# Designs tried in a protein design run: designed miniproteins, single chains, continued (2). Part 13

Each design is a single chain, and the fold is of that chain. pLDDT is the mean over its residues in the fold that is shown.

## One batch from the design tools (miniprotein)

Design m4425
Fold by ESMFold2-Fast:
Structure m4425 (fold): chain A 69 residues (1-69)
Amino acid sequence: SYAEKAIKSTDIREAMSYLHEALLKLDPLDQGKIGELLLEKLKEHPELNEEETLELIKELAKKIIELEK
């Protein structure tokens, strides 16, 4: 799974690439759910450092895995 690869990535660029591929494989409705979660997280934390950005990518990827049931 691309989402699992995103979680295992230690590089932000690689993690973003895998997250994007995982997102494209979701149904449009589920893509919207991930987008909404991303916007909520960015609104709560308007300034993210590199570590926080990687953690956010992993959280989004975990949500994608839940939607792949």
Scores: mean pLDDT 80

Design m4426
Fold by ESMFold2-Fast:
Structure m4426 (fold): chain A 80 residues (1-80)
Amino acid sequence: MKIKPSEELRKILKEVGYPEEVTLGELRDAILDYLAKHGALDPEDPTRARFAPDSPLAKVLGKTEATLSEIIEEALKKME
């Protein structure tokens, strides 16, 4: 099932070359690609990410550090 994301999630999808309407698997892959592109993944703890306060992802989450599970859960909550 394809879901239409929020404006901030659409910015993330566009930046990593994904379409505006995505499956849950495509959303997960887009978020991982976005984190890798920005060097946001913690090399000492691959379950954690840190990102800039002005990034679209920080606006989606309301914070600058989160686990991968938290990022995916919050992104899914913003897809209405």
Scores: mean pLDDT 73

Design m4427
Fold by ESMFold2-Fast:
Structure m4427 (fold): chain A 92 residues (1-92)
Amino acid sequence: MNKEELEKEVKRAKEKIPEIAEETAKKIFTELDREELLEEIEKQYPSLSPEAKELAEKVKKALEESKSFEELKKKLEEILEEMLKKREEKAK
């Protein structure tokens, strides 16, 4: 991936983070069973890449610690933004 293409993707991803976090949090609270999601993460965890494992641990913690839709949304936004920043720093 060239630098210009990466910068464009990062900018687009950053703009979409609040929307993705809100939609994901809504699905978890209205459509998805939290316990089923946590079990799925644990089951797949050993086969994930190191980067995916870090993301899975952060998502699992957010799901376990979040008591409200707003709290989960905020934690998901923070996780997504942190992962995006790590990708930017790795490209420098």
Scores: mean pLDDT 70

Design m4428
Fold by ESMFold2-Fast:
Structure m4428 (fold): chain A 72 residues (1-72)
Amino acid sequence: MRESVLRAAATVTIAEIDFLLDYLSHTLTPEQAAQLRQLRARLREALRNNASADELQKLIDEAQALIDRAYR
């Protein structure tokens, strides 16, 4: 239950990062773009490896914080 909800949230977070990098990359600093690419890769790897709910939550929280900062 918690795992499936977090896996769905991780998938949505990856889609948000893809949108920022593909369509709004010009609004990102090179450092922000690099951090988003790293978090996207880590999220994809965590989903592939059936990472723990705690690990998925931490990665989602880190990614969402960067996404929020990118929209300011």
Scores: mean pLDDT 81

Design m4429
Fold by ESMFold2-Fast:
Structure m4429 (fold): chain A 85 residues (1-85)
Amino acid sequence: MPSLEEILEGGIETLELLKSIGAYEGAARVAVDGLDQLSYRAQSEGDYDLAQKLTDAKDKVQKLIDEGKYEEAVDYAIDFLRELK
């Protein structure tokens, strides 16, 4: 199974790639889905503290999307994922 570090690195690389081609709305939505999946994984492994942090980050990204702040949403998600490494 891929490690958490490998999953985080792949997620960051995907968001950075989408950002580099200007696909901010798509990148922000990918970030929400990724954070949701990581939160579910953390819960299934009994890491409720990490699951809560991931849920809070997802909610923050979703709020930025709802406000049309797609670039800020992507930047927030990338920074958050880097802090988890």
Scores: mean pLDDT 84

Design m4430
Fold by ESMFold2-Fast:
Structure m4430 (fold): chain A 116 residues (1-116)
Amino acid sequence: SRIAKLAEEVAADPEMAPVRENALKAFSYVAQAISYAIGGDNEKAIEAVKKATEYALQAIRQAADNPEAVRRLAKAFLEAFDEGIKVAKEVGASPEFIDALNRAKEAVQAAYEAAL
């Protein structure tokens, strides 16, 4: 899966060691959100997006002393949420789930801009 590839790239990168735990939790919750959405559990899918966002923002904050790491993390999280939106549209997931993913992207973008 695209989310698994993004997680593997972060896990393999020695520069990501300080943020690895929070970044991997963020990707895990995006994957869980997609799984719940495919299964029709929109409430659990939205809750998983909120958890993914919390961990993604924590990872970006932890990377704030390394602008390149911040940029790479923000890009990876935005790509993960975009994959979530793509799958959500393909399976006819709720508008509320798609809105939650868009808000997650906005939060990541704001955290990225604040970290620079």
Scores: mean pLDDT 88

Design m4431
Fold by ESMFold2-Fast:
Structure m4431 (fold): chain A 85 residues (1-85)
Amino acid sequence: SLEKELEELVAEYKKKMDEWKAANPDAKEEEKKKVMEEMLKELVEKGIELIKKYGVKFEEETGEATNPESEELQKKLLEAGKTAG
């Protein structure tokens, strides 16, 4: 399902961010923020692609492009970035 794929995507990027931070404990704060921001950008773009895939399918089946899962996903993506930063 969309929710499962998105949870896996978020978990993957959270792990990547944590691993990078652990591997680079002496990295400058500016560098840490830049790396986290780049990873968050990738996460958001991949998340949007998943939403589009499921959103288009939902629109074709029901005539509506929006669903509660898509809104909740946007919140999860934003929270992932906030927690990692």
Scores: mean pLDDT 69

Design m4432
Fold by ESMFold2-Fast:
Structure m4432 (fold): chain A 68 residues (1-68)
Amino acid sequence: SIEELIEKIVEKLESLGLASVAEDLRKAAEEKNFETIDNGEKFLGMVLPPEDYEEVKKLVEELKEALK
């Protein structure tokens, strides 16, 4: 479900110390604000290690597909 995808993303980002980014992504998902989701994903690519970014990116892409 969309809620389960959001919670997985939030939990992962909180574990990495990015709770504020997690809340921004949750709000963007509720609003179906794809521009904000894309900007968040780009920011995560700048700050996360490649392995963590790849995991989060897969979840974010699944979320984007589920929101369509």
Scores: mean pLDDT 84

Design m4433
Fold by ESMFold2-Fast:
Structure m4433 (fold): chain A 68 residues (1-68)
Amino acid sequence: MTLQELFDKVKEYLSPDLVEELREVMSRLSDGVRLEILRNIVHLIEEYGVDEAEEVTRRMIRQVRRQL
């Protein structure tokens, strides 16, 4: 699955505001890191559902911002 395909899948399930925050954070990261993040979010959606995936994604965005 390509970076664009993964991002499109994430956009389908996550809230628009969270998707925009994710896009901003990912714009500062390499394609390899973006791919890893998006794969992790998709796995969270598939295994734990949308609500849990959104909470974990918000925590991840805060963690990544601390490292930038």
Scores: mean pLDDT 82

Design m4434
Fold by ESMFold2-Fast:
Structure m4434 (fold): chain A 89 residues (1-89)
Amino acid sequence: SPREQFLQELKNLIPLSDLLSLSTEEIREYLLKLPAFIDRAQKYLSDDTLELFLQSELKRLDVLKEKFPELQPLIDELKAYIQEQLAKL
């Protein structure tokens, strides 16, 4: 099912250590895909699980922001988006 496919993708999310070894352009591509992934998370996850996922992603984005300063504006926009989603829970 689409839900089972999403849960498998969530379980297989690239580890932070592997993300930190990617190029700036690969990280940019990852970041640009996040809003659509979060939209799917809202559809398939319970509010409690979604909150934990979004809090985890905020922590990952903080680490990426330190490692990839050239992506800070994009990361800050994504953090703001995630905070808006959390405020709706």
Scores: mean pLDDT 87

Design m4435
Fold by ESMFold2-Fast:
Structure m4435 (fold): chain A 92 residues (1-92)
Amino acid sequence: MAAAAEAAELGRRIATTAPGSPEYEAARARATALMREIQARIDEARKVGEEEEKEALKEALEVMKAFALALDPENRELIEEQYEKALKEIEE
């Protein structure tokens, strides 16, 4: 929830800011750090068990979906469909 909101703000900022500006570079650096934090949580959860990995993957999907929708709003319906399908595959 909070991470998804941050990801959406970062995606919007990257999409609407000129490449190479301080705002663009700051948003890109934070987005990179956020993605690394998410990947580390997935890797750690995978060592614990399948259910923990599923929960980490579901949280990662929510964050990635929010970021993708903010970066590419023209493909909103396709992005929403793809992430909904991925979520079902994780839950099953």
Scores: mean pLDDT 81

Design m4436
Fold by ESMFold2-Fast:
Structure m4436 (fold): chain A 67 residues (1-67)
Amino acid sequence: SREEKLAALEEKILELVPGVSREVARRAAELLVQGRGDAAGALLAHHGATPEQIAEVARLARELGVL
């Protein structure tokens, strides 16, 4: 479901990017589920995510079929 994909992406972002708030993680997850991977990556980078952390989030998004 959409909610299950959102929850999985939110929790993965919180695990990988210490210091990102739950609000930012949820916003990034929403962008990913909307197919807006570039926007989600830019948001996470603005909040201190590394390219490697963003790549790991994108990998999960592809596995979930949202990218």
Scores: mean pLDDT 85

Design m4437
Fold by ESMFold2-Fast:
Structure m4437 (fold): chain A 100 residues (1-100)
Amino acid sequence: MKPPLPQEESAENRKLVKPTDELKALLQEMGIERDELTLSELLAAVFDYLVRKGLGDPENPNIADVKDSPLGKILGLDKIDFSDYEKLREALKKAVEEVE
């Protein structure tokens, strides 16, 4: 899988968000114990989770099948496409609370 980091420079990705209890539990499984994260850090954590769980498609490095995963249920997505960051960002916004 290819990391999405070069496209996470926008001001929107710098907003602090508080993950819901379900997403926070998933982040804690990865060693992330913070209650608040930037959206960019959260996107990177989602990518890291997909790599660790082997959910990435090796034929389509920007696509991960999450249909039957806890992450897919939290985000309400069957697939994550890292080339469509707007869709992923919108799904993440539904799984977090804005801090302001």
Scores: mean pLDDT 72

Design m4438
Fold by ESMFold2-Fast:
Structure m4438 (fold): chain A 60 residues (1-60)
Amino acid sequence: SLPTVEEQKTIAKVIELLEEGKSVSEIAKELGMSPSALRSFIRRHTGKSISDIKELLGLK
């Protein structure tokens, strides 16, 4: 359940791209993942959905 340094960097990149207003599909494509894989990755390592993270960042 503890993310590796590489996984932590990926999580940070996802948050940055969400703050920039990018869609889940755009972020997934940039990271070489499917949208479903990205959602599963974030949930597994943060315990939150992308929607939950967007709410915490003041995004919709």
Scores: mean pLDDT 81

Design m4439
Fold by ESMFold2-Fast:
Structure m4439 (fold): chain A 105 residues (1-105)
Amino acid sequence: MTKEEIKEELERVIDELEGIAAYLRHLADRTGNEELKRVADEILSLIEEARKHLEEGNYKEAVDLIEKAVDLAMEYLDSHPEVPDELRARVEAIRKRVKEIKEKL
């Protein structure tokens, strides 16, 4: 994988995670779940920081921040069965892609 391909893949992962975090934030607002709101806001903060590192060419730092965001989402989903299984599958797919990218850095 070229540096350009890694950047493009990480940008796609960030966009997917942003969508997931926005969905979780919407669920939090609808249910009054302050913990889910905190988790969604933390994920959004991590991916914003990751995007800045990508712009600077710090791909390893960006990947580490993305991994933290994915882990935070997975920890919440594992403890909250009310979240749709399809969302868990999407986060798991992102986790796998991030691991594959990290191994190529």
Scores: mean pLDDT 82

Design m4440
Fold by ESMFold2-Fast:
Structure m4440 (fold): chain A 115 residues (1-115)
Amino acid sequence: MLTVTVSGGGTVAEGSTLTLTATISPALGAGDTVVWLLETPEGARLVSRDGVPAPGVSPRFRSSSSGSTATLTITDVQAEDSGTYLVGVYGPGFPGAGGAGAALGSQGAEVTVVP
């Protein structure tokens, strides 16, 4: 089981740049996939998978991962970006090739956007 810790959540001003950093131990292996989700009162939405934005996600959202770190950066933060950002790490084969199973590790960070 991976340990995942997320930092950079909290209250952020609209129009600012927000960076969420996930620290992962042990380091990401070959074929591991990092998934970012946004959970709001309306429901959960996929933000990115392994650095690729989900369909319909604003280009303001950028994600990357290397070694023991995964990062989600939101530029020009908007009120609709408020919610809990969940990061999950999945093993090889997720989700389409069969056999990936459950997340190896996951954690969330709450974000509140203010005017």
Scores: mean pLDDT 76

Design m4441
Fold by ESMFold2-Fast:
Structure m4441 (fold): chain A 68 residues (1-68)
Amino acid sequence: SEEIEKARKELETLSFDEIKQKIRDFARQHFDPETAAAIIHLVDALTDKDDLILVYEWLLRQKLREEA
């Protein structure tokens, strides 16, 4: 949860569009193309900055679980 806390603090300083781009880049880098496309499609529908932060936290938690 140290990685999650650090990411959350960083995202709180970013704009809505910067967070969207960060999620798109993270999805493309860390997930298969089909899953990444689904995540990007979902994120493009979001209009709330807090919802974007929650999506990024969820994605990061999935990656951290793979490393545990």
Scores: mean pLDDT 82

Design m4442
Fold by ESMFold2-Fast:
Structure m4442 (fold): chain A 59 residues (1-59)
Amino acid sequence: SLDEQIEEVDKRIDEVAKELEKAIADPNTPKEKIRELILEESALTMERMLLFVQKKEAE
């Protein structure tokens, strides 16, 4: 269901956010890796918003 898809995306966002926090805290992490994680989190946030729009259209 759409609710299950939103829940799974929320879980993935939480995982990426935790990885980003660790990457920022580690001075040995390349800036490019931090950029990649930011872009991944942004893409997941967009996916989540599109699922909410789809859910609203189905109502």
Scores: mean pLDDT 86

Design m4443
Fold by ESMFold2-Fast:
Structure m4443 (fold): chain A 70 residues (1-70)
Amino acid sequence: MSPEEQEAMLRAVARAVEAAREVVEGKTAEEVTREDGERALELFRERAADLPPAIVEEVLARARADLEAF
């Protein structure tokens, strides 16, 4: 990746982490559901509209693969 793509990827990952934290805030591990994962992905997509679409889709693809394994 170019340095610019690397920076965009780090920002995308940070926003994905923040979206996940917001969705699961106050929940224990036992209370977290696949539905919460889907909500976090939707929230991330909405809040990452200013980032390059290719980077956003790459982060989403990785997160969806992890969610399917859940």
Scores: mean pLDDT 76

Design m4444
Fold by ESMFold2-Fast:
Structure m4444 (fold): chain A 95 residues (1-95)
Amino acid sequence: SPVLERLEALRREFETASPEEQWKLVREALALFTAFLRQAYAQGLVSREELLALYEELSALVRRMEEARAAGDEAAFRAAAEALFDLMLRALERI
């Protein structure tokens, strides 16, 4: 999957990136993943219930990242971002 390959590449770039670049990479990964989810839903590959559950989990992780950034907590930001990549990659494997 081109989406899976790009998301894995973004995760690898994230591991060695500066804190500023990490935020840009996370936003790029989110944009890519949410575009994929919209297409998957339109094609009937995910249920409405699955889509809503994924959006709720994504929103919670994004909120944790924003709170960590506001606090200057780079470790908490990285942990939330890694959890986000895990969620997105796991969802792509299932779809």
Scores: mean pLDDT 88

Design m4445
Fold by ESMFold2-Fast:
Structure m4445 (fold): chain A 55 residues (1-55)
Amino acid sequence: MELEEKAREEAKKLAKQGVPPSKAATLVTESTPVRDAEESLRIAEIALKAAQEAQ
């Protein structure tokens, strides 16, 4: 999904700026307009993993 790709991109960008992975995941999740709780959880997990991998 396009939202998942954008979440990975943004999380990696935040990690490069020195933002901790957990905070990067929170920021990406809060800035991503999702209606589904399941989709929100998926975005949070993807963002966290991407930020951790970008360290």
Scores: mean pLDDT 75

Design m4446
Fold by ESMFold2-Fast:
Structure m4446 (fold): chain A 66 residues (1-66)
Amino acid sequence: GLDEGIDKIFDKYSKDGKISRSDAIKALQEYLGLSEEQANAVIDKFGKEEFDREEFKELIREASKL
């Protein structure tokens, strides 16, 4: 399902249980096909420079609406 897919992409890009902004952009582009501009716009709404697993799931859910 969606959650299992998100867990896999998080595990691919995360380091020490966190995903950086730059890697979150790459993950959004790879997983959802977003442009760099779209990825930056959705990340900016969260006001964070790194994401844990649950925060990343929230980010993907919001980004998937673009």
Scores: mean pLDDT 81

Design m4447
Fold by ESMFold2-Fast:
Structure m4447 (fold): chain A 89 residues (1-89)
Amino acid sequence: MSVEEEIGLVLRGIGSLLEAEWTGSKESVREAAEIALEIATKSNDKTFLEQAIKIAQKALDLAKKVGDEEAQKIAEQAIEEAQKKLKEL
């Protein structure tokens, strides 16, 4: 991804996370988890990978609170992928 695309994804992920925290929306929780996974799988930048982990950790907590097992799996995958990449950097 371009740096501009990565910045856009981080901002969108943060936005979805804030909406999920305020509304408890399962859709917003899933979007935050999916965006974190996209950053984790497509980025090779340490800063963006660290942001993906932060978004995914919060999305995982919210997914457990709203009972969305699919969002939990996506968030856990995002954390694992980003952590693996960070070990190689």
Scores: mean pLDDT 84

Design m4448
Fold by ESMFold2-Fast:
Structure m4448 (fold): chain A 69 residues (1-69)
Amino acid sequence: MEEKAEKVAEALIEDAKNSREVTNAGADHLIASGGGTPVSKAGQAAKEANATPEDVERGGRLALEKLGF
């Protein structure tokens, strides 16, 4: 249970880092890539871990704590 939540949290933190990098770099690459949305690593991690909605919620809380929220 805890292990699944932690994997989701790590993927959420990675998604947040990638999102911030893209935002800081500007919209140039979004246009150049044809408007492609980056694949959510959090969604993939939840699916692979067979995470329940409760595991996902706990992962979100852990991610927020690690990001200083």
Scores: mean pLDDT 58

Design m4449
Fold by ESMFold2-Fast:
Structure m4449 (fold): chain A 75 residues (1-75)
Amino acid sequence: EEEPLPTDEQLEQMGRALIEEAAKYGPEAERLARELMRLVGEVRRAVKAKDWEKVEKLEKELAEVQAQLEAIKAA
């Protein structure tokens, strides 16, 4: 009844596509896309560990990195 998390293979495919797309906007956008995918992986691990405090912290960091990446793509 809990939503299934993406597989490691699906996360790698999504991450590659995101990084490749972001790279078109420059090296800083590529760096932020890589950081975004790293945080996604850490959230997944924290959820499996039921470390809800870490999940909340990582979600805030994820939102901040996502906003920075979106700002670069919009400029």
Scores: mean pLDDT 77

Design m4450
Fold by ESMFold2-Fast:
Structure m4450 (fold): chain A 86 residues (1-86)
Amino acid sequence: SSLLERAIELVDEMLEKSKNPKLQKQLEEVKKLIEEAKKTGDPKLLVKASMEMGSIELYALVLEKDKELADLAQEVSELLEKLKLE
């Protein structure tokens, strides 16, 4: 799916922008979940990725005060939600 590929691209962009090791670790886990979902087609992996991305969005917005990073996290979450509905 082009949407899965776009989600991975956005996670990679977030990894490049984030200097926080905790956020980088969480983003790497989300990327692994999306890549595994692409290989297996398991929608439960997309649910897990979406939940993790929601946590990353909140952390970026509230603790890091990084609205750009939070907005990217929101875009990934929206793409993952579209994939879960189909």
Scores: mean pLDDT 84

Design m4451
Fold by ESMFold2-Fast:
Formats: sequence, C-alpha cells, structure tokens
Structure m4451 (fold): chain A 58 residues (1-58)
Amino acid sequence: APALGASAELARAAARALRTGTPFAEVARELGVSQRTVSATAQAVQNALDGKPPPRTP
C-alpha cells in the first residue's frame, strides 16, 4: 500500500485536474504514477465529494 502522504497528494492533484481540466497524463507524469491510477483516484474523489459510493451494476 502507498504511504498516506503520497495518497493524499495524488487525491489532491486529481481533484485539481478535475477542476482545472488538466490532462490526467500530465498529472501522472508529475507524480510518477500511471494515468490509470490518476483516473481511478479522480473517480473516487469525485464520488466521495458527492457523498456516494462508486456506481455498481448488480
């Protein structure tokens, strides 16, 4: 599991990217992670801000 500080920074960067329209590829490059990780984190942050769990099909 990643360190809490690293996870918090990733979540913060993903939230900023959603707000500013920064490409996930650029965020991934800056943080040294995959675009997949940034995309998944952005989705989780957005769902948390909406106060809802991730969408799930039965």
Scores: mean pLDDT 70

Design m4452
Fold by ESMFold2-Fast:
Structure m4452 (fold): chain A 61 residues (1-61)
Amino acid sequence: SVLMRSSVYKSSEGIINKGKELGDKEVVELGEKAREALHKSISEGLKLNNEALRKLIETEE
């Protein structure tokens, strides 16, 4: 759906920006991959976005 795609895209942007701020290269890479995957599949983009978010939480302790 358009709403899901937009939500994942905005979420990935926030995750990438926070990853850059914290110096977490893995979080940045996963967020970028989530963006690329959204062009092919919403479900694939969502999976990568969730992985990036999990790593970001892990970095924040």
Scores: mean pLDDT 79

Design m4453
Fold by ESMFold2-Fast:
Structure m4453 (fold): chain A 83 residues (1-83)
Amino acid sequence: ELLKILEDFLNEVKELAKEAEEKLGPEAGKEILDKGLQALYDLGVYLGNTSEPLSMEDLQNWINNFLEQMREELEKKIKEKEA
């Protein structure tokens, strides 16, 4: 189930990157992808420094919050381009 959660996360990041590329250009798509990969790195660092194991529920909540922030940033940039 952990692998599926991480796979679903990566697929969501790839979809957001594709939308950003289509709407804002290749640099925007790369920025979204880089942010997603950085988030996975930061999660790994966090898990390495915590004395308490992260629950699957906490991991899913963190992923959902991150993806929501990414969508909000993308929507803002699209609106700025359309204005």
Scores: mean pLDDT 77

Design m4454
Fold by ESMFold2-Fast:
Structure m4454 (fold): chain A 77 residues (1-77)
Amino acid sequence: DSEKIDELLQKLLSLFDELQEAFNSGNLEKAESLLTELEDLLKELKKLGASEQQVLHAEILLGLAQIQLALLKMELG
């Protein structure tokens, strides 16, 4: 469903923005929670039949967020 996919893509962008704010503030607990929500959202996008390009875009954002979380954990010890 195109409408549901569009809504989920908007939620993805919103979650990614919140995740950037969590990283900028060093809020590890919030970042881990938001990353889990982003992973669940990607699974839902795939289940609804989002296009290869839409899925790839979401996977790139998730991958970037995973790298940022790993770096934050290293910085915090």
Scores: mean pLDDT 86

Design m4455
Fold by ESMFold2-Fast:
Structure m4455 (fold): chain A 93 residues (1-93)
Amino acid sequence: DKQLLEDAKEFFKEMPEELRKKFKDLHEKLLELLKNNESEEARKLIDEFNEEMEEYLKKKGYKEEEVRKFKAAAKLLLEAVLQGKSFEELLKS
């Protein structure tokens, strides 16, 4: 668990600037949806982002292993947001 979190932070540091901006926008939208108790819509938004991220990384020539790690890291952090876990503070720090 702790190692997966450190891996997630490392991949977000290495994330292309365009994807980091999209991730921040996604995080803000997720918080709004959770405030409105729209958890199912929040989950759909996470899935859509993961698909967009995969396509973007593949087009930029990232290796399958790197794409897989980015997707796993993003999903881990976004799922933590949905569960109201302290990962929200870790994501902001």
Scores: mean pLDDT 71

Design m4456
Fold by ESMFold2-Fast:
Structure m4456 (fold): chain A 55 residues (1-55)
Amino acid sequence: SELVQKYLEAAKQTEELTKIESAKAAAISPELAQLVKQQGDALVAGFRAAAEALE
């Protein structure tokens, strides 16, 4: 379905953004970088789970 594809695309975009933002955060604080990565990874997992639940 189109909705499944949108959630998978959101997961991919969030994964890429998390990688970029965690790298930027690492220049400020390693603790901040870990928090950004954890939050981003959780959001990616949520989008993937939503896509799976809709199939």
Scores: mean pLDDT 87

Design m4457
Fold by ESMFold2-Fast:
Structure m4457 (fold): chain A 80 residues (1-80)
Amino acid sequence: SMEEELEKEVEKFKELLKKSLENAIKQKMPVEYALGSLDTYYATVKTSLRNKFGDTPATLKAIEEMERIVKEVKEKLREA
């Protein structure tokens, strides 16, 4: 179903961001660069989901969940 596909996309996004966070910290990536890269990637994924699934309640819920993940990762990048 569309809901199951969106849930899988959110989980994939979460895992990718977790690995990117760990790599950014390990490589001592400049925080401003890491934050900018994250914003660009999130904008791309958000646009892709809206184009593929439309602005349905399920898509908006997935985007809201991804936004929470992005905020958490940004805070962890700033704390490193």
Scores: mean pLDDT 86

Design m4458
Fold by ESMFold2-Fast:
Structure m4458 (fold): chain A 78 residues (1-78)
Amino acid sequence: MKKLTTGRALTRVHDAAGRPVLAEITVTGTGSKEELDKLAEELARRADGKSLAEARELLDQARRENPVVEDVRLRVLP
């Protein structure tokens, strides 16, 4: 069984009303922690200033396109 590692990064996205909200991107997969942290940081930069829907679609694409990625999540922080 492959060991899963998690990378995390923070970004700011816009909610349905266009308000900036702080969000955490979590990337889980079979890559190294350094690799997954770098991927999370890259996704955070790409998601910055996007709507929640656009950010989630970008994360879904990254999960489909990267064979080392098993799960990608975006969580809005309080």
Scores: mean pLDDT 81

Design m4459
Fold by ESMFold2-Fast:
Structure m4459 (fold): chain A 76 residues (1-76)
Amino acid sequence: MILSDFIQALQTKSVDEILSDERFSSVIRYFALSRQDLEILQNYVQSSDNPAALKPKDLLSVITEDGVQEIKRAVQ
């Protein structure tokens, strides 16, 4: 499924490569992800103990207003 490929791409590829990948353009548009949102998601996935266990709803909680604020605090 495209979302599991998206999580793998966040772990292994740069944000620029993800933005240039036509396969992820529908996911990016559907969730209205900005470049900054992708950078936040990438940091979250890369800091996870088991990225393969992450579900789409876990990523959505990270990019919601509250999730973004929590990660912004943790990174600073």
Scores: mean pLDDT 66

Design m4460
Fold by ESMFold2-Fast:
Structure m4460 (fold): chain A 118 residues (1-118)
Amino acid sequence: MVDEELVEQLVEASKEVLKKHNREDFQPLNREEARILAEILQERPPEEVFYDPSSPYYGELSREVAEYLIHVKKRLIATDGERVYLPSEEVMKELLDEDEQKAYKELLKRLKELYEKS
């Protein structure tokens, strides 16, 4: 069973980061995505999930899928219940401007900090 408090904190942190960077046009984590992330983070450290492409829990998106998620769906992170899917650094530099990249990096940092405090 996931920690419902962590789920709420993940949703709220994603909303706060997007608002702070004036990117409310991007979708924050919904409760289903936050629940899946909370389940993954209870079993795996955020370093493996968000920052280590060699981890089985780190998902990479192809450029075409990342472009669709970022530009059409307005999402920075996706999950399928087993992995978190992030664009590669190369794809992020091409698809996100400098302000969007700052929002993305702060989002990952805030999600990591919530895990470390829970």
Scores: mean pLDDT 74

